# Ledger of designs, part 63: designed miniproteins, single chains, continued (4)

Each design is a single chain, and the fold is of that chain. pLDDT is the mean over its residues in the fold that is shown.

## One batch from the design tools (miniprotein)

Design m14182
Fold by ESMFold2-Fast:
Structure m14182 (fold): chain A 98 residues (1-98)
Amino acid sequence: AEEKKKEIEELYEKALEAIEKGDYEEALKYAEEMVKLAKEALKENIEDVSLLTGLILRLIGLLEDLRLELEKGDKEGAKKALERLKEEALEAVEEASK
């Protein structure tokens, strides 16, 4: 739980740096790794299939929002989308830690 949260926070900082540098492909790779860690925590610990599906779809939707902002070249929009994705990924790990 705590170790996965730390990894997500480290990936968030790397993705944020990549956005600031204009390295949007690297930013997306770090964001995809954050989603992967959150999905792994959920799949391992959540037995309710409906809850699990809803949480995973939310993470996928937020990752797609980030991708769209990066494609637009909207650095500020991308940073906001990344912050929201980080918050939801950390909440997913917390929910899995019940």
Scores: mean pLDDT 84

Design m14183
Fold by ESMFold2-Fast:
Structure m14183 (fold): chain A 86 residues (1-86)
Amino acid sequence: MTPEEAARRARNLADYAAARLAAAGHDEQAKTVREEGEELARAILEGDLEAAREEAKEMVETISQADPALAAFAERELQEILEELE
């Protein structure tokens, strides 16, 4: 997977998770997840895999405070994205 493709997948995942959270009334967490998704995409594009892993962890933690099932889904998707960069 290219870094550009991985960054796009990370942004799409963040947008999806944020939309799910907003639909459930968690508007503030939805906004935070979008911001975290952009920071994750930046770390991926910069080739900073350690920073990308920390940003992914923060996004999962934000989601888990509102929706643990969505957080588990996001964690699996992020693990796949980051593994394909190695």
Scores: mean pLDDT 88

Design m14184
Fold by ESMFold2-Fast:
Structure m14184 (fold): chain A 68 residues (1-68)
Amino acid sequence: MPSVIEQAEEIFFSALRAGTVEALEAAIAELRRLRDASTDPAAKASLDAVIEAMEATRADLLAYRARR
């Protein structure tokens, strides 16, 4: 549903603005709670896509911190 995706995007952008691994981890946890609370399979699939993108962003940030 649009409102759920809007919440997910706001959580994602807020974590990106903070620029920390801890903020990304907190955002991922919150998105998983939203997914688990949803009864709509389409909303769950959309949330899973956002969670996957955020996990990739977290992995990239950790890699950059390790190499630079």
Scores: mean pLDDT 77

Design m14185
Fold by ESMFold2-Fast:
Order: sequence, then C-alpha cells, then structure tokens
Structure m14185 (fold): chain A 97 residues (1-97)
Amino acid sequence: SAAAEAFRRLERAVEEGVSVEELARLILETLNSFLDISEETARLIALTARYYREGRMELAREYERKAQILLLEELLPKAPPEYRPILEERLAELKAE
C-alpha cells in the first residue's frame, strides 16, 4: 500500500539522519496518505524529534505539546464521531497545560 511505502521511507530517513526540513516533508507525505495535515504541524513534529535526539528535554516537551495541539486541531474535524469526544478531551488537557 502507499501508506506502508511512505512509512518505510520515513524509517530510512530517520536512520540516515536527514535534516529537519527533509524529515518534516517525509512526515507530511506519510501522514497525508491517511490524513490531511499542514506543513507547520509536520515541522513541529520534526523539531520535537530533533530536540529529543539532542537531549534538549524542556524544548522537546514544549514543541511536543505544540505539535500535538495542532495535529489534534487538524484531525478533530475529520475524525469518526465515536473518537471525537476522546480527542476533544485530550486537546483541552493540552491547552490547559
């Protein structure tokens, strides 16, 4: 499937240590095979991964929260009705700190 191929390319890119910009592009391509997410969300996910790899834990946690908020805001309108309450609750928790 296109999704499986996209995930394999993403795994190889992580192993190869590609730039944050290239990793963000591959995340966007991978997730857009299932989901319609923005380039901004993909970049925040890539930055989170970079900061964790660099041991910058405070920055990693900050960017992880920002990435999760944007991802949930983009996913929520497209989510099946049965999952929306759980996603809305998680979004509210993240926004409350």
Scores: mean pLDDT 74

Design m14186
Fold by ESMFold2-Fast:
Structure m14186 (fold): chain A 102 residues (1-102)
Amino acid sequence: SKQKGQDYVDKVKQTVDNMIKQVSKTASKDMVDQIKDQGKKVIDNVQKMVDNPDDISKLSSQAGYYGGQMYDLVVSSGNKDGIDQGIKVGRNVIDTVKAVIS
């Protein structure tokens, strides 16, 4: 259902926010701003998957691309708690895809 999909989108938003909060403790402003930009693109594409299930293949590919860019930046920060939250973002994106195709 759209409601079930929205619950997973909210989890993506929460884990992105937690990830940003952790990396902000140690990373430069420039790196944090880049992570925020990529994270916003992940959230936007994940929300679009719930709103437009027929486009899921394209939108999941885009979410994966921006998620990969975001994760590489988080790993480069060396912030272990941020990396752990980044892994949770990936799991929540996968769960959103599963909820939309079920």
Scores: mean pLDDT 88

Design m14187
Fold by ESMFold2-Fast:
Order: structure tokens, then sequence, then C-alpha cells
Structure m14187 (fold): chain A 90 residues (1-90)
């Protein structure tokens, strides 16, 4: 289920990027501001995820949160990325 939820987020982002000019402009702005800065790229991605998280069912959010917690355990060096995404999904 976590893979299906992640695919759904990706599809929503892609569809909005193609059809919503304001969303596309905001994504391009965030990408420019984050240029070369990994922390800003993570913050920008978390903001995008937060914007589309309302399209997810509670079960899908829980599945993604569980997968993110597992990834944090396997890759502690990515903890700040995982934590940002977990906050975006709440």
Amino acid sequence: MAQAAAAKITEIIRERYEKDEAFREELERLAREAEGDEKKLVEAFAEIVRAVASELEPEEKEALLAKLEEEKKRHPEKAYIVDALKEALK
C-alpha cells in the first residue's frame, strides 16, 4: 500500500504540474530557490507533499509514515529528510 500511495502522490504532482499554471510556477520557484542547497530541496519537496497530502486516504498516509520510519532506521543519515516528509504527511 505504501508504494501505491507514493505513486498516487507522484501522479497528483505530475497532473497539477501539467494542468495548473500556478502550481507549476510555484514548483519552478521552489526549485530555483533550492538550487544547490540540499536542505532547501528537502523543504521544497516536503511543502509539495503537504499540498497534495489531502488527496490521500488515512490508511495511505499511515502506510507511507510506516515506510518512512523504516527508511530512517536503515539510513540514519537521511533522518532529516524522512522527518520533513513525515511532518508534511501529518
Scores: mean pLDDT 72

Design m14188
Fold by ESMFold2-Fast:
Structure m14188 (fold): chain A 63 residues (1-63)
Amino acid sequence: SMKMEEAKKILEELKELERKGVLAVIQGDDATKEQLVAEAKRLEEELKKLVGEEEYNKLSSTM
């Protein structure tokens, strides 16, 4: 479904932000880390609104 394809796209973006966040922590780049955390929270809320809280919790458990 179109909704599921959009959810997959958001999940992929969240995984990429997590990877970049880990790298930023290792490099001591606090500014980039804070920016990535803020962006991840925005995408998590967007995903939760798109699929609902129950489905969001199920999807996020696989990340």
Scores: mean pLDDT 79

Design m14189
Fold by ESMFold2-Fast:
Structure m14189 (fold): chain A 69 residues (1-69)
Amino acid sequence: SLATTQRVLAQMLGVSVATITRLGRGEPVRLPREVLENLVRLVGDPSDPRTPAWLRAVARAARALLEEY
């Protein structure tokens, strides 16, 4: 399920599920630069049709935050 996949991603990055949910919604979150870089790296190519839409949204938000740093 989406919730289970969000938990796995949160665990891999060492952040809360709430943080992943907020990122997916484009909400402001405070994360270390290295966590954002790891998130972008883990998602890989967002144009891959196997990449879920929610994961593309999370990666897009992380890239936007990295551009503000």
Scores: mean pLDDT 74

Design m14190
Fold by ESMFold2-Fast:
Structure m14190 (fold): chain A 58 residues (1-58)
Amino acid sequence: REEEIKKLAEKWSEMSLEEQGQTLQDILRRNGFSPETVEFVRKVAHLATKLRNERRRK
């Protein structure tokens, strides 16, 4: 869902690389490694990058 993606992306944008790895493990633990999970993570990472860039600008 878009709300779930946004919520996770906001947290992801604040995370270190190590924390991002832990979050990935949590997602895989809950959903398994599937095309849907990969697409979800891809969308979260993309949005998190945009949010991080926005914060840097401010």
Scores: mean pLDDT 72

Design m14191
Fold by ESMFold2-Fast:
Structure m14191 (fold): chain A 89 residues (1-89)
Amino acid sequence: MLSEEEKKILTEFVVKARQGKLSKEEMEEVAKKLGVSVETVEELKRAAATSVLSDEELKEIVEKSKSLKEILENIDRKSRERLRELLLS
């Protein structure tokens, strides 16, 4: 399971990714802190940045997720739900 410290790092990361404010250096730093590959962090950046979710929705996903894989799955699912709502309204 993700620690509270890892969740805090991930929460800040997904918000910055969605805002388009992540540098390559910041991605490398997050990869080191989480003990994952830069490629894994790049996948998370892409998922968050291409989502139609608000900063608050991204924060909620990170807080409720138990693993990085679950964060990726929840962003994808919630982004599809939100996109469908926007297209049908």
Scores: mean pLDDT 80

Design m14192
Fold by ESMFold2-Fast:
Structure m14192 (fold): chain A 92 residues (1-92)
Amino acid sequence: SREELEKLRERLTEVLLREARRSGNDPVAMARALLRAIAEYFREKGNEEVARAAERILGADDEEIVRVAQEISKALSEQDLERLERILLEAG
C-alpha cells in the first residue's frame, strides 16, 4: 500500500542521513545501512522471506550490495513496493 511505502521511505531516509554523517557519505556503508533497515522493517511486518533475502544480500560483495541498493532506491522513487520485494528476493 502507499501508506506502508511512505512509512518505509521515511524510515530509510532517516537511516541514510544518519549513516551519511557517520561514514562521510561512504556508498558501501550507506547501502549496508539501507539493507539492514529494510530487513528490520519487513521482519516487523511479518514478511520473513523478504527480511531474510535482505540479510543474505548483506553477505554479498560491496559492488553487489551497492548495485542492489541503487535498484531499491529506484523502486522507492517510483513508489513500487512489489518491485522492491522482487529485487530483494531475486538478489537474496
Scores: mean pLDDT 85

Design m14193
Fold by ESMFold2-Fast:
Structure m14193 (fold): chain A 63 residues (1-63)
Amino acid sequence: SSQAALEAGRRLLAQGRVDEAIAAFEAAGPSVAEAHRLLGELYAGRGELDRAAAYYALADQLS
Protein backbone atom coordinates (compact mmCIF):
# COMPACT_ATOMS: atom_id res chain seq x y z
CA SER A 1 0.00 0.00 0.00
CA SER A 2 1.02 3.66 -0.30
CA GLN A 3 1.27 3.96 3.49
CA ALA A 4 3.42 0.82 3.77
CA ALA A 5 5.79 2.12 1.06
CA LEU A 6 6.06 5.50 2.84
CA GLU A 7 6.84 3.79 6.17
CA ALA A 8 9.39 1.48 4.50
CA GLY A 9 11.13 4.52 2.98
CA ARG A 10 11.33 6.23 6.37
CA ARG A 11 12.90 3.12 7.95
CA LEU A 12 15.44 2.89 5.12
CA LEU A 13 16.39 6.57 5.60
CA ALA A 14 16.89 5.94 9.35
CA GLN A 15 19.37 3.21 8.32
CA GLY A 16 21.20 5.52 5.87
CA ARG A 17 19.98 3.49 2.87
CA VAL A 18 19.18 6.50 0.70
CA ASP A 19 18.82 4.86 -2.74
CA GLU A 20 16.49 2.19 -1.34
CA ALA A 21 14.48 4.87 0.49
CA ILE A 22 14.07 6.80 -2.80
CA ALA A 23 12.77 3.63 -4.49
CA ALA A 24 10.30 3.04 -1.62
CA PHE A 25 9.00 6.64 -1.76
CA GLU A 26 8.60 6.37 -5.56
CA ALA A 27 6.62 3.14 -5.00
CA ALA A 28 4.23 5.01 -2.65
CA GLY A 29 2.47 6.33 -5.77
CA PRO A 30 1.60 9.68 -7.34
CA SER A 31 -1.09 10.72 -4.80
CA VAL A 32 1.11 10.65 -1.67
CA ALA A 33 2.15 14.28 -1.00
CA GLU A 34 4.46 13.30 1.89
CA ALA A 35 6.44 10.90 -0.33
CA HIS A 36 6.89 13.63 -2.96
CA ARG A 37 8.12 16.12 -0.34
CA LEU A 38 10.65 13.57 0.92
CA LEU A 39 11.78 12.83 -2.65
CA GLY A 40 12.21 16.57 -3.26
CA GLU A 41 14.37 16.91 -0.14
CA LEU A 42 16.50 13.86 -1.04
CA TYR A 43 17.11 14.93 -4.65
CA ALA A 44 17.92 18.50 -3.50
CA GLY A 45 20.48 17.02 -1.07
CA ARG A 46 22.06 15.19 -4.02
CA GLY A 47 22.26 18.41 -6.08
CA GLU A 48 19.53 17.31 -8.52
CA LEU A 49 17.67 20.60 -8.23
CA ASP A 50 15.39 20.29 -11.30
CA ARG A 51 14.16 16.87 -10.12
CA ALA A 52 13.72 18.19 -6.58
CA ALA A 53 11.67 21.17 -7.84
CA ALA A 54 9.37 18.83 -9.80
CA TYR A 55 8.66 16.69 -6.70
CA TYR A 56 8.05 19.77 -4.51
CA ALA A 57 5.59 21.16 -7.10
CA LEU A 58 3.71 17.84 -7.21
CA ALA A 59 3.58 17.67 -3.39
CA ASP A 60 2.14 21.21 -3.21
CA GLN A 61 -0.48 20.32 -5.86
CA LEU A 62 -1.57 17.28 -3.79
CA SER A 63 -1.74 19.17 -0.48
Scores: mean pLDDT 81

Design m14194
Fold by ESMFold2-Fast:
Structure m14194 (fold): chain A 74 residues (1-74)
Amino acid sequence: MSPEHQRRSAVLDEILAAMAEIVRAAKAEHGENLSPEQRAAVTERQIAVAREIGAREGLPDLAAALVAWLRRQQ
C-alpha cells in the first residue's frame, strides 16, 4: 500500500478507537442501557472527537464522512 493509504488507515483506526472509548465510558457511568438523551450526548462527543482528530491529522474530509455516517445512524 502507498504511505498515504497506510496513514489514512491509521487515522481512521484512531478515530474509531476514540469513538468506541466514548461509548465504553458512558456505559461505565450510566450502565449498559443508555437513555435516548444519553445516546444523543454520546453521538455528539463522537462527532467532536472525529472532527478534532481529522483536523489535527490534516484529514478533515475523512472526519466529515464519519460524522455524516454517524448522523444517518440516528
Scores: mean pLDDT 82

Design m14195
Fold by ESMFold2-Fast:
Structure m14195 (fold): chain A 62 residues (1-62)
Amino acid sequence: MSEEEVLEKAAQLGRELGKEGHTSLEASRKGYELALEQGMSDAQARLAGMEAAREALKARLE
């Protein structure tokens, strides 16, 4: 899976978690774990976590 594909999956996961009422911190952790499972570096996994957190917050506000 490419970095772009993992970031998009993390964003989708964040949106779903936000709609279910989970916090941005919970979404961030799940996005980070997803990226590590796909073999990404810690730095890349942190970016995936941040994207999941952003989308979770956005889903709760919209």
Scores: mean pLDDT 82

Design m14196
Fold by ESMFold2-Fast:
Structure m14196 (fold): chain A 84 residues (1-84)
Amino acid sequence: EQGREARRRLAEALRELAETYDLSEEARELILEAARAIEEGRFDEAIELLKKAIELLPDKPEVVKALELAIEHVKKLKEEYPEL
């Protein structure tokens, strides 16, 4: 349950990020897909989706930094809950 709750909270944070900043639809869709992948425990897919979103946002350093932190958080979740 704790692993599921942590995944849900990270996914919610990513959705809020996508709604807070004026992003291209492609970047927004990648972030929302990553949030869904995180909730479903598909961590490797989530990391790749977030990396693709970062590549689309070179002019938004604050968003890129937030997405980089999200990638590190996903890596930590994968390490802490390897049985998911």
Scores: mean pLDDT 81

Design m14197
Fold by ESMFold2-Fast:
Structure m14197 (fold): chain A 91 residues (1-91)
Amino acid sequence: MEALEEALRLLEQALEAVKQGNLDEAIRLVEQAIAVLKAGGHSETALELEISLGMMLIAIGVGKVINDEEFAKEMAIKILEKAIEYLREQL
């Protein structure tokens, strides 16, 4: 439970970072959440977050290619909201 609660706090901080336009900070916080889950033995939950991180990185890359920062931000918000909901179901 402790690792899941810490990971949830990190994902909520990542969501706020995205809302502020700080995508690099959001990625760092998601990576920290994954590390916390792995250290806590939550390998399946960590894998789900790794998939979410991959989707965020793709959205950021696409946003850069099409020169649409708002697209990257909106996609990252949706991905993080789904990841947060998933973790809440694990509590």
Scores: mean pLDDT 85

Design m14198
Fold by ESMFold2-Fast:
Structure m14198 (fold): chain A 87 residues (1-87)
Amino acid sequence: SGEEETLRHLEEARRAAERGDLEEALRHASEGSQASGTLPASLAAGSAVMGIGMAITLQKLGMPKEEAARLAARAVEAAIEAFEEGT
């Protein structure tokens, strides 16, 4: 289902963020958004995209890479949790 596909993409985004690959994390979260077939899935993926995008922006503004990676990973984790609680 589109919800299962979105969750798979968000889990991939979380793993990418945890290893500090924020551009890869953003790609996975965006793919999850495109796969979403429900409002909860779309909101969760959209939230993850926004959180990762913010972490990338803050890193460009001087935030340490490890701090930006933790911020992105937490944003994706929160999105996954909200999605699972909303279904």
Scores: mean pLDDT 84

Design m14199
Fold by ESMFold2-Fast:
Structure m14199 (fold): chain A 75 residues (1-75)
Amino acid sequence: SLNDELLARIEANIARAREGIATAKTEETRRLYQEALRLYEELRDLLARGNVPREVLDELEKRAEDLIKEGEKLE
């Protein structure tokens, strides 16, 4: 289902954010991954609660993805 696909992406990106925190060479890059992790954990919690508009889930996923990309660009 779409929710199963989204959950799989969330879990993969939580793992990626944790790896980014562990491997970050600067405080700035580490903070970007920490914020991304926080947003993905919030997204996971909202998905688990159910009855959250798709637009809210999509906006949160995009913001978290943008933070991961920014952190990767700085390394």
Scores: mean pLDDT 88

Design m14200
Fold by ESMFold2-Fast:
Structure m14200 (fold): chain A 95 residues (1-95)
Amino acid sequence: SVRDEVLKKLDEFIEEMIEKFNTSDFQAKTLGGLYLLFSTDPEALKRFLEVIEESLKENLSANELLHRVLDLAAELYPQLKEELEKIKEIFDSKE
């Protein structure tokens, strides 16, 4: 089913983020939520995946990746900016 395919892709994405960036469970879930959001628009998804690829090439931390993808989400979805800034603050305070 479409649901099962979406959930499988989400699980594969989360596992890849944990493996490549050594994310916490909370970081992985946030990235998964953003993946679903960006997946609603092919151009948004393309930009999201480009940010991930650039972050891998630069050997960025999970936190640095999260800051970049939250900034991209705020650019593409300005109506969510306040909520995205709150999520960013949670990651900055969790260390």
Scores: mean pLDDT 80

Design m14201
Fold by ESMFold2-Fast:
Structure m14201 (fold): chain A 94 residues (1-94)
Amino acid sequence: SPLDEIEALVQQMGAEIERNRDDLEKMRAIFERFVKELRRLAEQLPAEVRARVLALLDELTARVAAAKSGAEFLREVYLFTARLMEVIDEARAA
């Protein structure tokens, strides 16, 4: 399902970003690649769930743009992942 694909993709994004936590430019490149695919998958979601996922992606994009270190970048990704998993769990329960 699109929710399962989004969950798997977010976990993979987090793992790849953490592996590159000493290279902020590489973290940004990985992030841009994954966010494009997450946005495409979100288009397959019901309108209310899609709006919530896209809002979280927009917030994450703004927050990582402000990150000055790999540690700050990684922290924002972890906070986003936790919030997104709540949205996914609620959508699965509906």
Scores: mean pLDDT 88

Design m14202
Fold by ESMFold2-Fast:
Structure m14202 (fold): chain A 75 residues (1-75)
Amino acid sequence: SLYDGPAEQPAPEEIARAGQEALAEARRAHPDDQELADREAVERISRLPGVAAAGVAGGSVIVLMEDGSFVAVPR
């Protein structure tokens, strides 16, 4: 449903940076298993403030925001 949106939401660049940090952390934790690193990164990104869902699409993680916008995080 549409109701008053947040007064301020994180900029797309802030979400992209947080997402890239999550990807880097997951890759560091699982250097020998890219599938596991990808799954962990997606889960971490999905827990970021304002994120409704996230998933891998090609060379990027696509992030769906709670306001209906989306952000692409290159990996």
Scores: mean pLDDT 75

Design m14203
Fold by ESMFold2-Fast:
Order: C-alpha cells, then sequence, then structure tokens
Structure m14203 (fold): chain A 83 residues (1-83)
C-alpha cells in the first residue's frame, strides 16, 4: 500500500486489541486522531517516527505502555509526532 498504510494498520490493530477495550474515550480519541492525521499527511517525517515507535519487538510491552500511559503522556506523544 501507500507509505501510511502499514502505520494505519498497526494503529488500528492496537485500537482493536482486547487489552485496550477499557481505554478511556479521551485516550482512544488521541489514537483515532493519530490514524486520521497519518491518512491526511504528505510529510514522511511523522510516518517515520510512528513506524519506529510501532516497531517495538514486544507487542505486549507496547500495549501495556499505552494502557498505563496518562492522558497527558499520550497528548505529548501526539504532539511529538505532529507538532
Amino acid sequence: GKGYEPVVKKLQELLDHPALADLSPEKRNILEELIKKVKETTDPYPLILLHTALSHPDKQALIDAIKNASLEELKVFYKNIFP
């Protein structure tokens, strides 16, 4: 697919994961906004940053990090990808 497609797929698989089913609406919205921005971006830089972050070798560690992150930590992550 196009350059954003693998990143969108990884983010969607994360949102659909049972361990994140209890994620707050506010946290879920941040991840959904990431997917939206990834689809709209023409800049490869945010895609490279997200691809790197989502390439964690331990998928469970990535899920646990998202589940345990504060709303503010997720907002900071979003701003670091899309300033």
Scores: mean pLDDT 76

Design m14204
Fold by ESMFold2-Fast:
Structure m14204 (fold): chain A 58 residues (1-58)
Amino acid sequence: SIDPELLEEEVRLTMEMMKLTVTALYDPENREEAEARLREVAEELAPITAQLNAQIAA
């Protein structure tokens, strides 16, 4: 079974990445900060996505 809390967290972090990507592309004053945060969010997402994929495959 899929953990709904993990799924909700994946959606939340994915939406965060989308917002940060827009900032990195269109706001040069905040680009470096947005890029740093994107790396952090990607690192948080990786284990969540892996765990969800494992649950789906089981």
Scores: mean pLDDT 84

Design m14205
Fold by ESMFold2-Fast:
Structure m14205 (fold): chain A 94 residues (1-94)
Amino acid sequence: MNSLPPVPASTTVEEAKKRALELLENAEKAEVSEEKIEEAEEALRELKKRGANPELIEIMEKGLEALREGKDPRAVANAIAIVGEAVRRAEEAA
């Protein structure tokens, strides 16, 4: 994937999470640097520290596990962004 996929306005957090999990499951093996894993660990730590949305925290944890398994960092980033955008839209609607 060469660009971040857009989240449609009608996408619920549940639908975004399903798409993100499918992206993580189907992600190809790639070279994952220790730096990318450290970046993901720090991002997860900061999200937890800020009391971020639990669904976003969950997908970040699953993304970090996928990175540790050597899955494509770009697919992981896209999966997290899909859920993050859906969460942002849901919070704006509330």
Scores: mean pLDDT 77

Design m14206
Fold by ESMFold2-Fast:
Formats: C-alpha cells, structure tokens, sequence
Structure m14206 (fold): chain A 64 residues (1-64)
C-alpha cells in the first residue's frame, strides 16, 4: 500500500523502489509463495537490515 511505502521510506531511509520491493515481498508471503524465513533473509541480504529490523519492516507493511 502507499502508506506502507511511505512508512518504510521514513523509518529506514529507503528509496521508493526499495520500499515497493519490500511491499511486494510481503505480499508474496501473504499469498503463500514464500516463507517468513525467506522474507527475513531477503531483507537482511538486500537491505542490510538486522533480524529485528527485518521483523519490524514486515510488521509495518502488514499493519499499514
């Protein structure tokens, strides 16, 4: 959602494209296409987030 993109940009200093990639990955999780581990591994590898930050980013998208 637009709200999730905006919040990811504000909280983590991400570009719009990076924030949209995270939202898309969370949507894949909700669709059952990936596991929660794959989501957190993706966020840590691609964006350098800690395990705790990766979990917070996922929750932020789900609650926006």
Amino acid sequence: SERAVARLQERFGLSREQAEAIVRKVEALLAGEISGKELTDFLQREFGLSPEEAERAGVLVLTA
Scores: mean pLDDT 80

Design m14207
Fold by ESMFold2-Fast:
Order: structure tokens, then C-alpha cells, then sequence
Structure m14207 (fold): chain A 60 residues (1-60)
């Protein structure tokens, strides 16, 4: 899966949006739960992964 395809997935888009808004993993994970309804643990894992693998997306 390409970077563009990965980031286009609804969960990953929500996580990226939340990270840009909050700047904090825990707050971003809570927002992802609100937007998608997934468990908090899964939301945190997605947010942590995005920040680790694509930090450039969060330094506009």
C-alpha cells in the first residue's frame, strides 16, 4: 500500500486530523474514538504509528 493510499483510509485520515488539531497523542486518540467509534487502545495505536512513521505531516 502506498503512503497516499494508507493516509486515505478513513481511520488514518481521522488520526492525522486529530494529531494536527491536538498535537498530543492521548488527546488525538480520544478524538479518533469520537470520530470513528473504535476502542481507545486501537485509536492510540493508530495515532502513535502515524506520528512515528509520518511526523512531517504534523509540522506544517
Amino acid sequence: MSKEEFLALPLNQAAAYALRQEGDIEKAAERVVELTGIPLEEARSIVERLKKEYPELFKP
Scores: mean pLDDT 73

Design m14208
Fold by ESMFold2-Fast:
Structure m14208 (fold): chain A 69 residues (1-69)
Amino acid sequence: TPEEKLANLERMLAWAREHLSPEDVARLEKLYEEAKKAIEAGDWEKFDEAMQEASRLLGEGIRRLLAEK
C-alpha cells in the first residue's frame, strides 16, 4: 500500500541520516514530506513521482558510498 511504501522510505531515510551527506538527507526529507502530503490529498501520481525520485537519490547515494569503500 502507499502507507507501507512511505514507511519503507522512512526507514531508508533513517539509514540515510547516518550514511549520506546532509544535502542528500535534506532532499530525501523533502521528498518524504511531499509523499506524505500526496497520500493525505489522495494524489497518487504525485506520490509515485516523489517515491521514484527518492529511490533514485537513495540508489545514487548508495553507489557513491560503495565506490568510495
Scores: mean pLDDT 79

Design m14209
Fold by ESMFold2-Fast:
Structure m14209 (fold): chain A 90 residues (1-90)
Amino acid sequence: SRDVKLFRTAVLLIENGLDSLSDKEVAERTGVSQSTASTVKRKLKQAIEEGGTLLNLSVLQKYFSPELAQALVDWLTGRLSEEEALERLE
């Protein structure tokens, strides 16, 4: 699933810091292209700028699918583990 790969990419970026890993390293670790890694990083930064937080579901839904946005919020708030969020996106 595309959303599974995008979720893993977003989690990696959030856990390590948005500017800590190169797009190449993110792509190699998540299985997305470097352009997709760059796009996810940009979308996360825009969501933080617009919402002040990654917990604003309405803001996240401008950049990600409703399913992916909800999975990210549920994971960030501790409602779901990373594994439970991935199972919901499969």
Scores: mean pLDDT 88

Design m14210
Fold by ESMFold2-Fast:
Structure m14210 (fold): chain A 80 residues (1-80)
Amino acid sequence: SNYERVLDIEVTKDQLVEAAQEALKYGVGSVVYLVGKDGVTSGVTIVEGDTAETIAAKLLEEAEKLELQEPFKFLVFKKV
């Protein structure tokens, strides 16, 4: 199954909820990657019941766990 990159923006922690709102437009099954300044990455798949706040919270938890540095690259991949 192929994925298409539909979003590629630079964000800070304070912008994650707004970025997650944009990611939700691409729907359930889309994958959001948060890439730190050093190139370390974390991914979250959008699932049924996700909100911008739940996606942002998951990404923040992973960013803290992996010690990702701002600014982040925020990538969204939609299944095609």
Scores: mean pLDDT 85

Design m14211
Fold by ESMFold2-Fast:
Structure m14211 (fold): chain A 64 residues (1-64)
Amino acid sequence: MVPEEELNEEVAIALAEMIRGIGIATGDPQGAADMLRKFAERYKDKYPKAAEHARQLADELEAS
């Protein structure tokens, strides 16, 4: 796991995008959506933009 001191908003957004990509590539969009919601809860206070982006990606995956 990357230390929080090395994790910035841009990297956090990129990690959320990777989770979405893995869900699509593996055919598990529901699992990826669940992981993205947990990611959003973990980072909502430190990286609110990344957390919001993760929630939007989860909603998009669940709508597919």
Scores: mean pLDDT 77

Design m14212
Fold by ESMFold2-Fast:
Structure m14212 (fold): chain A 103 residues (1-103)
Amino acid sequence: AAPSAAGQKAAAMHMVDQIANALARRAGSASTYAIIQQMRAIFTGVIDRAIADGRAQQMFDVLDQLLTAIRAGAPIDDLVAIVSQVFDPADVARFRALLAQLA
């Protein structure tokens, strides 16, 4: 049986929670909460669009690459390059600005 859209969204949001936790640990600050919530909102929109467009696998690959890069301590430019595979330019710009606030 093919995975459901709801199942794909749940799996992707679980990866977003891991990404958020990795970024919060990297930042080391309690003031990250509002920034992380803004990042989650961007990811939710990207995930919904990718599933609707039949690009769920590309989205999962990008989320996995992003989580691995964050855990490895990759610089902001590398994280931005990874999300640029699936984010539109406006979402990329917002993500970069939020990452800069965590540094």
Scores: mean pLDDT 83

Design m14213
Fold by ESMFold2-Fast:
Structure m14213 (fold): chain A 106 residues (1-106)
Amino acid sequence: AAAQQEREQALAQVQEALARMDALAQEARSLARDDPRLGELAAETEAARASFQAAVEEALSIGSDQAAANSLQITAKELEERNSEFAERIARARREAEEARRAAAA
């Protein structure tokens, strides 16, 4: 019972983090019209999302609920770290693009 609950909780955390990564990719893509670097970042975020999806599928193939829960918990932590990194990189690219735009207008 406990191992099954841990697996379900970890899967929910992973799904939430994957949804956040999808939102970050969409944000970068929407901004890519004004800055090609954000288009590259969107593609990189999408590639990372595909890799994490594969890791989730591998974890879910584990026959032990406890082992699956442990694997999903590691994946959730890595997803949260990558989401924070991508959010920072998007924010940085936005600031640099705005600074370049202001310099060109001056």
Scores: mean pLDDT 85

Design m14214
Fold by ESMFold2-Fast:
Parts: sequence; C-alpha cells; structure tokens
Structure m14214 (fold): chain A 69 residues (1-69)
Amino acid sequence: MRDQQRAMARSMISAGKTMIKTKGTPKEFLKNMKDMLAAMAERIRDIDPATAAEMEKVIKELEKKIEEL
C-alpha cells in the first residue's frame, strides 16, 4: 500500500526532525530513529524517490547530531 507507506514515511520524517530540534535527546534514541528512517527509505525508494531523498536528508542530520554528542 504505497499511500500508507508514504504517510508512515512522512510521519517518521516529522519525528526525526523533532528529535534533531530537541536538546538533550539521548544518543541511543537518535541512533534508533536513524536506523528506522534508513530501513523505511530503502523500502520506499522505488515507490517515491522524492520522499526517500527527504528521509536521507534527515538521516544525515541525525548522524551529524550523533557525532556532535
């Protein structure tokens, strides 16, 4: 169900962006969010490359925040 997968991906993007903006988020939670986004981006890449690309941007921001901790 491409529409449900896209909705879930967008919800995860929003959650990831919220974690990036939140001060004091534990490194473990950031790593878990990154892994979930990476898995979803891989699944949705063939269905919606634009949403997958947006997810990859959030993943890179999460990786940067993890490195800064």
Scores: mean pLDDT 79

Design m14215
Fold by ESMFold2-Fast:
Structure m14215 (fold): chain A 80 residues (1-80)
Amino acid sequence: MSKLTILNVVKQPDGSFIVTASVGGQTHRFLLSAEDAQILLASDPNNPPDIALRTLSSPPYGGYLSPESTLELQQLLKKL
């Protein structure tokens, strides 16, 4: 199964985030709610929270955060 690689994070006016990531050589957009972003930032990347990343494309595809993608996403969120 192809690794999830975080490429970009954009903060939305409602406080949610659009996460752009590569999965299997394809670029997908995922929605991260403001609540889930707060949980993620408070979490240890070596013990990732049980947060599902759901693609905004149709048909929907979901995945869970790995320790690697958790750390990468936390670093990008802290720079915003």
Scores: mean pLDDT 69

Design m14216
Fold by ESMFold2-Fast:
Structure m14216 (fold): chain A 68 residues (1-68)
Amino acid sequence: MMSGEELLEEAEKRGALGVIYLGQGDNAAAREHAEEAIRLAEEAAKLGLEKSAQKTIEGARRILEEAG
């Protein structure tokens, strides 16, 4: 089972991939990675990393808005 810190690290990696794919015009891949980043960050928030998780969720939601 992943720790909250491991979940947040994976969420941040997924957010970074979302930005990369968005920059390449791959909106489908950008959306998939942003959605996974939100899911992982929400799990990290439940484990006590709420402040850091909220920042990651906010960034990922912006990727979803841009990707359509």
Scores: mean pLDDT 85

Design m14217
Fold by ESMFold2-Fast:
Structure m14217 (fold): chain A 70 residues (1-70)
Amino acid sequence: MISLEEIKEYLRKHSILFSDEEIDNIKSYEDLKEAIRKYNKKHKLDTSDEAIEEEIKWIIDMYLLLKKKE
């Protein structure tokens, strides 16, 4: 299972969705879900639990894809 710290490192290097400060404030999986939900709400995107979980899955899949290319 991918760690929260690996997801946070991916977001810092490959995503413009969050500032470094916002990423540093993510202490749990629930904090990550809430950060994505806040982003989606601000941009009038889907804020359902299903959409947030799908976004997290996509982030994990992208990180794993990049790791395989090492």
Scores: mean pLDDT 77

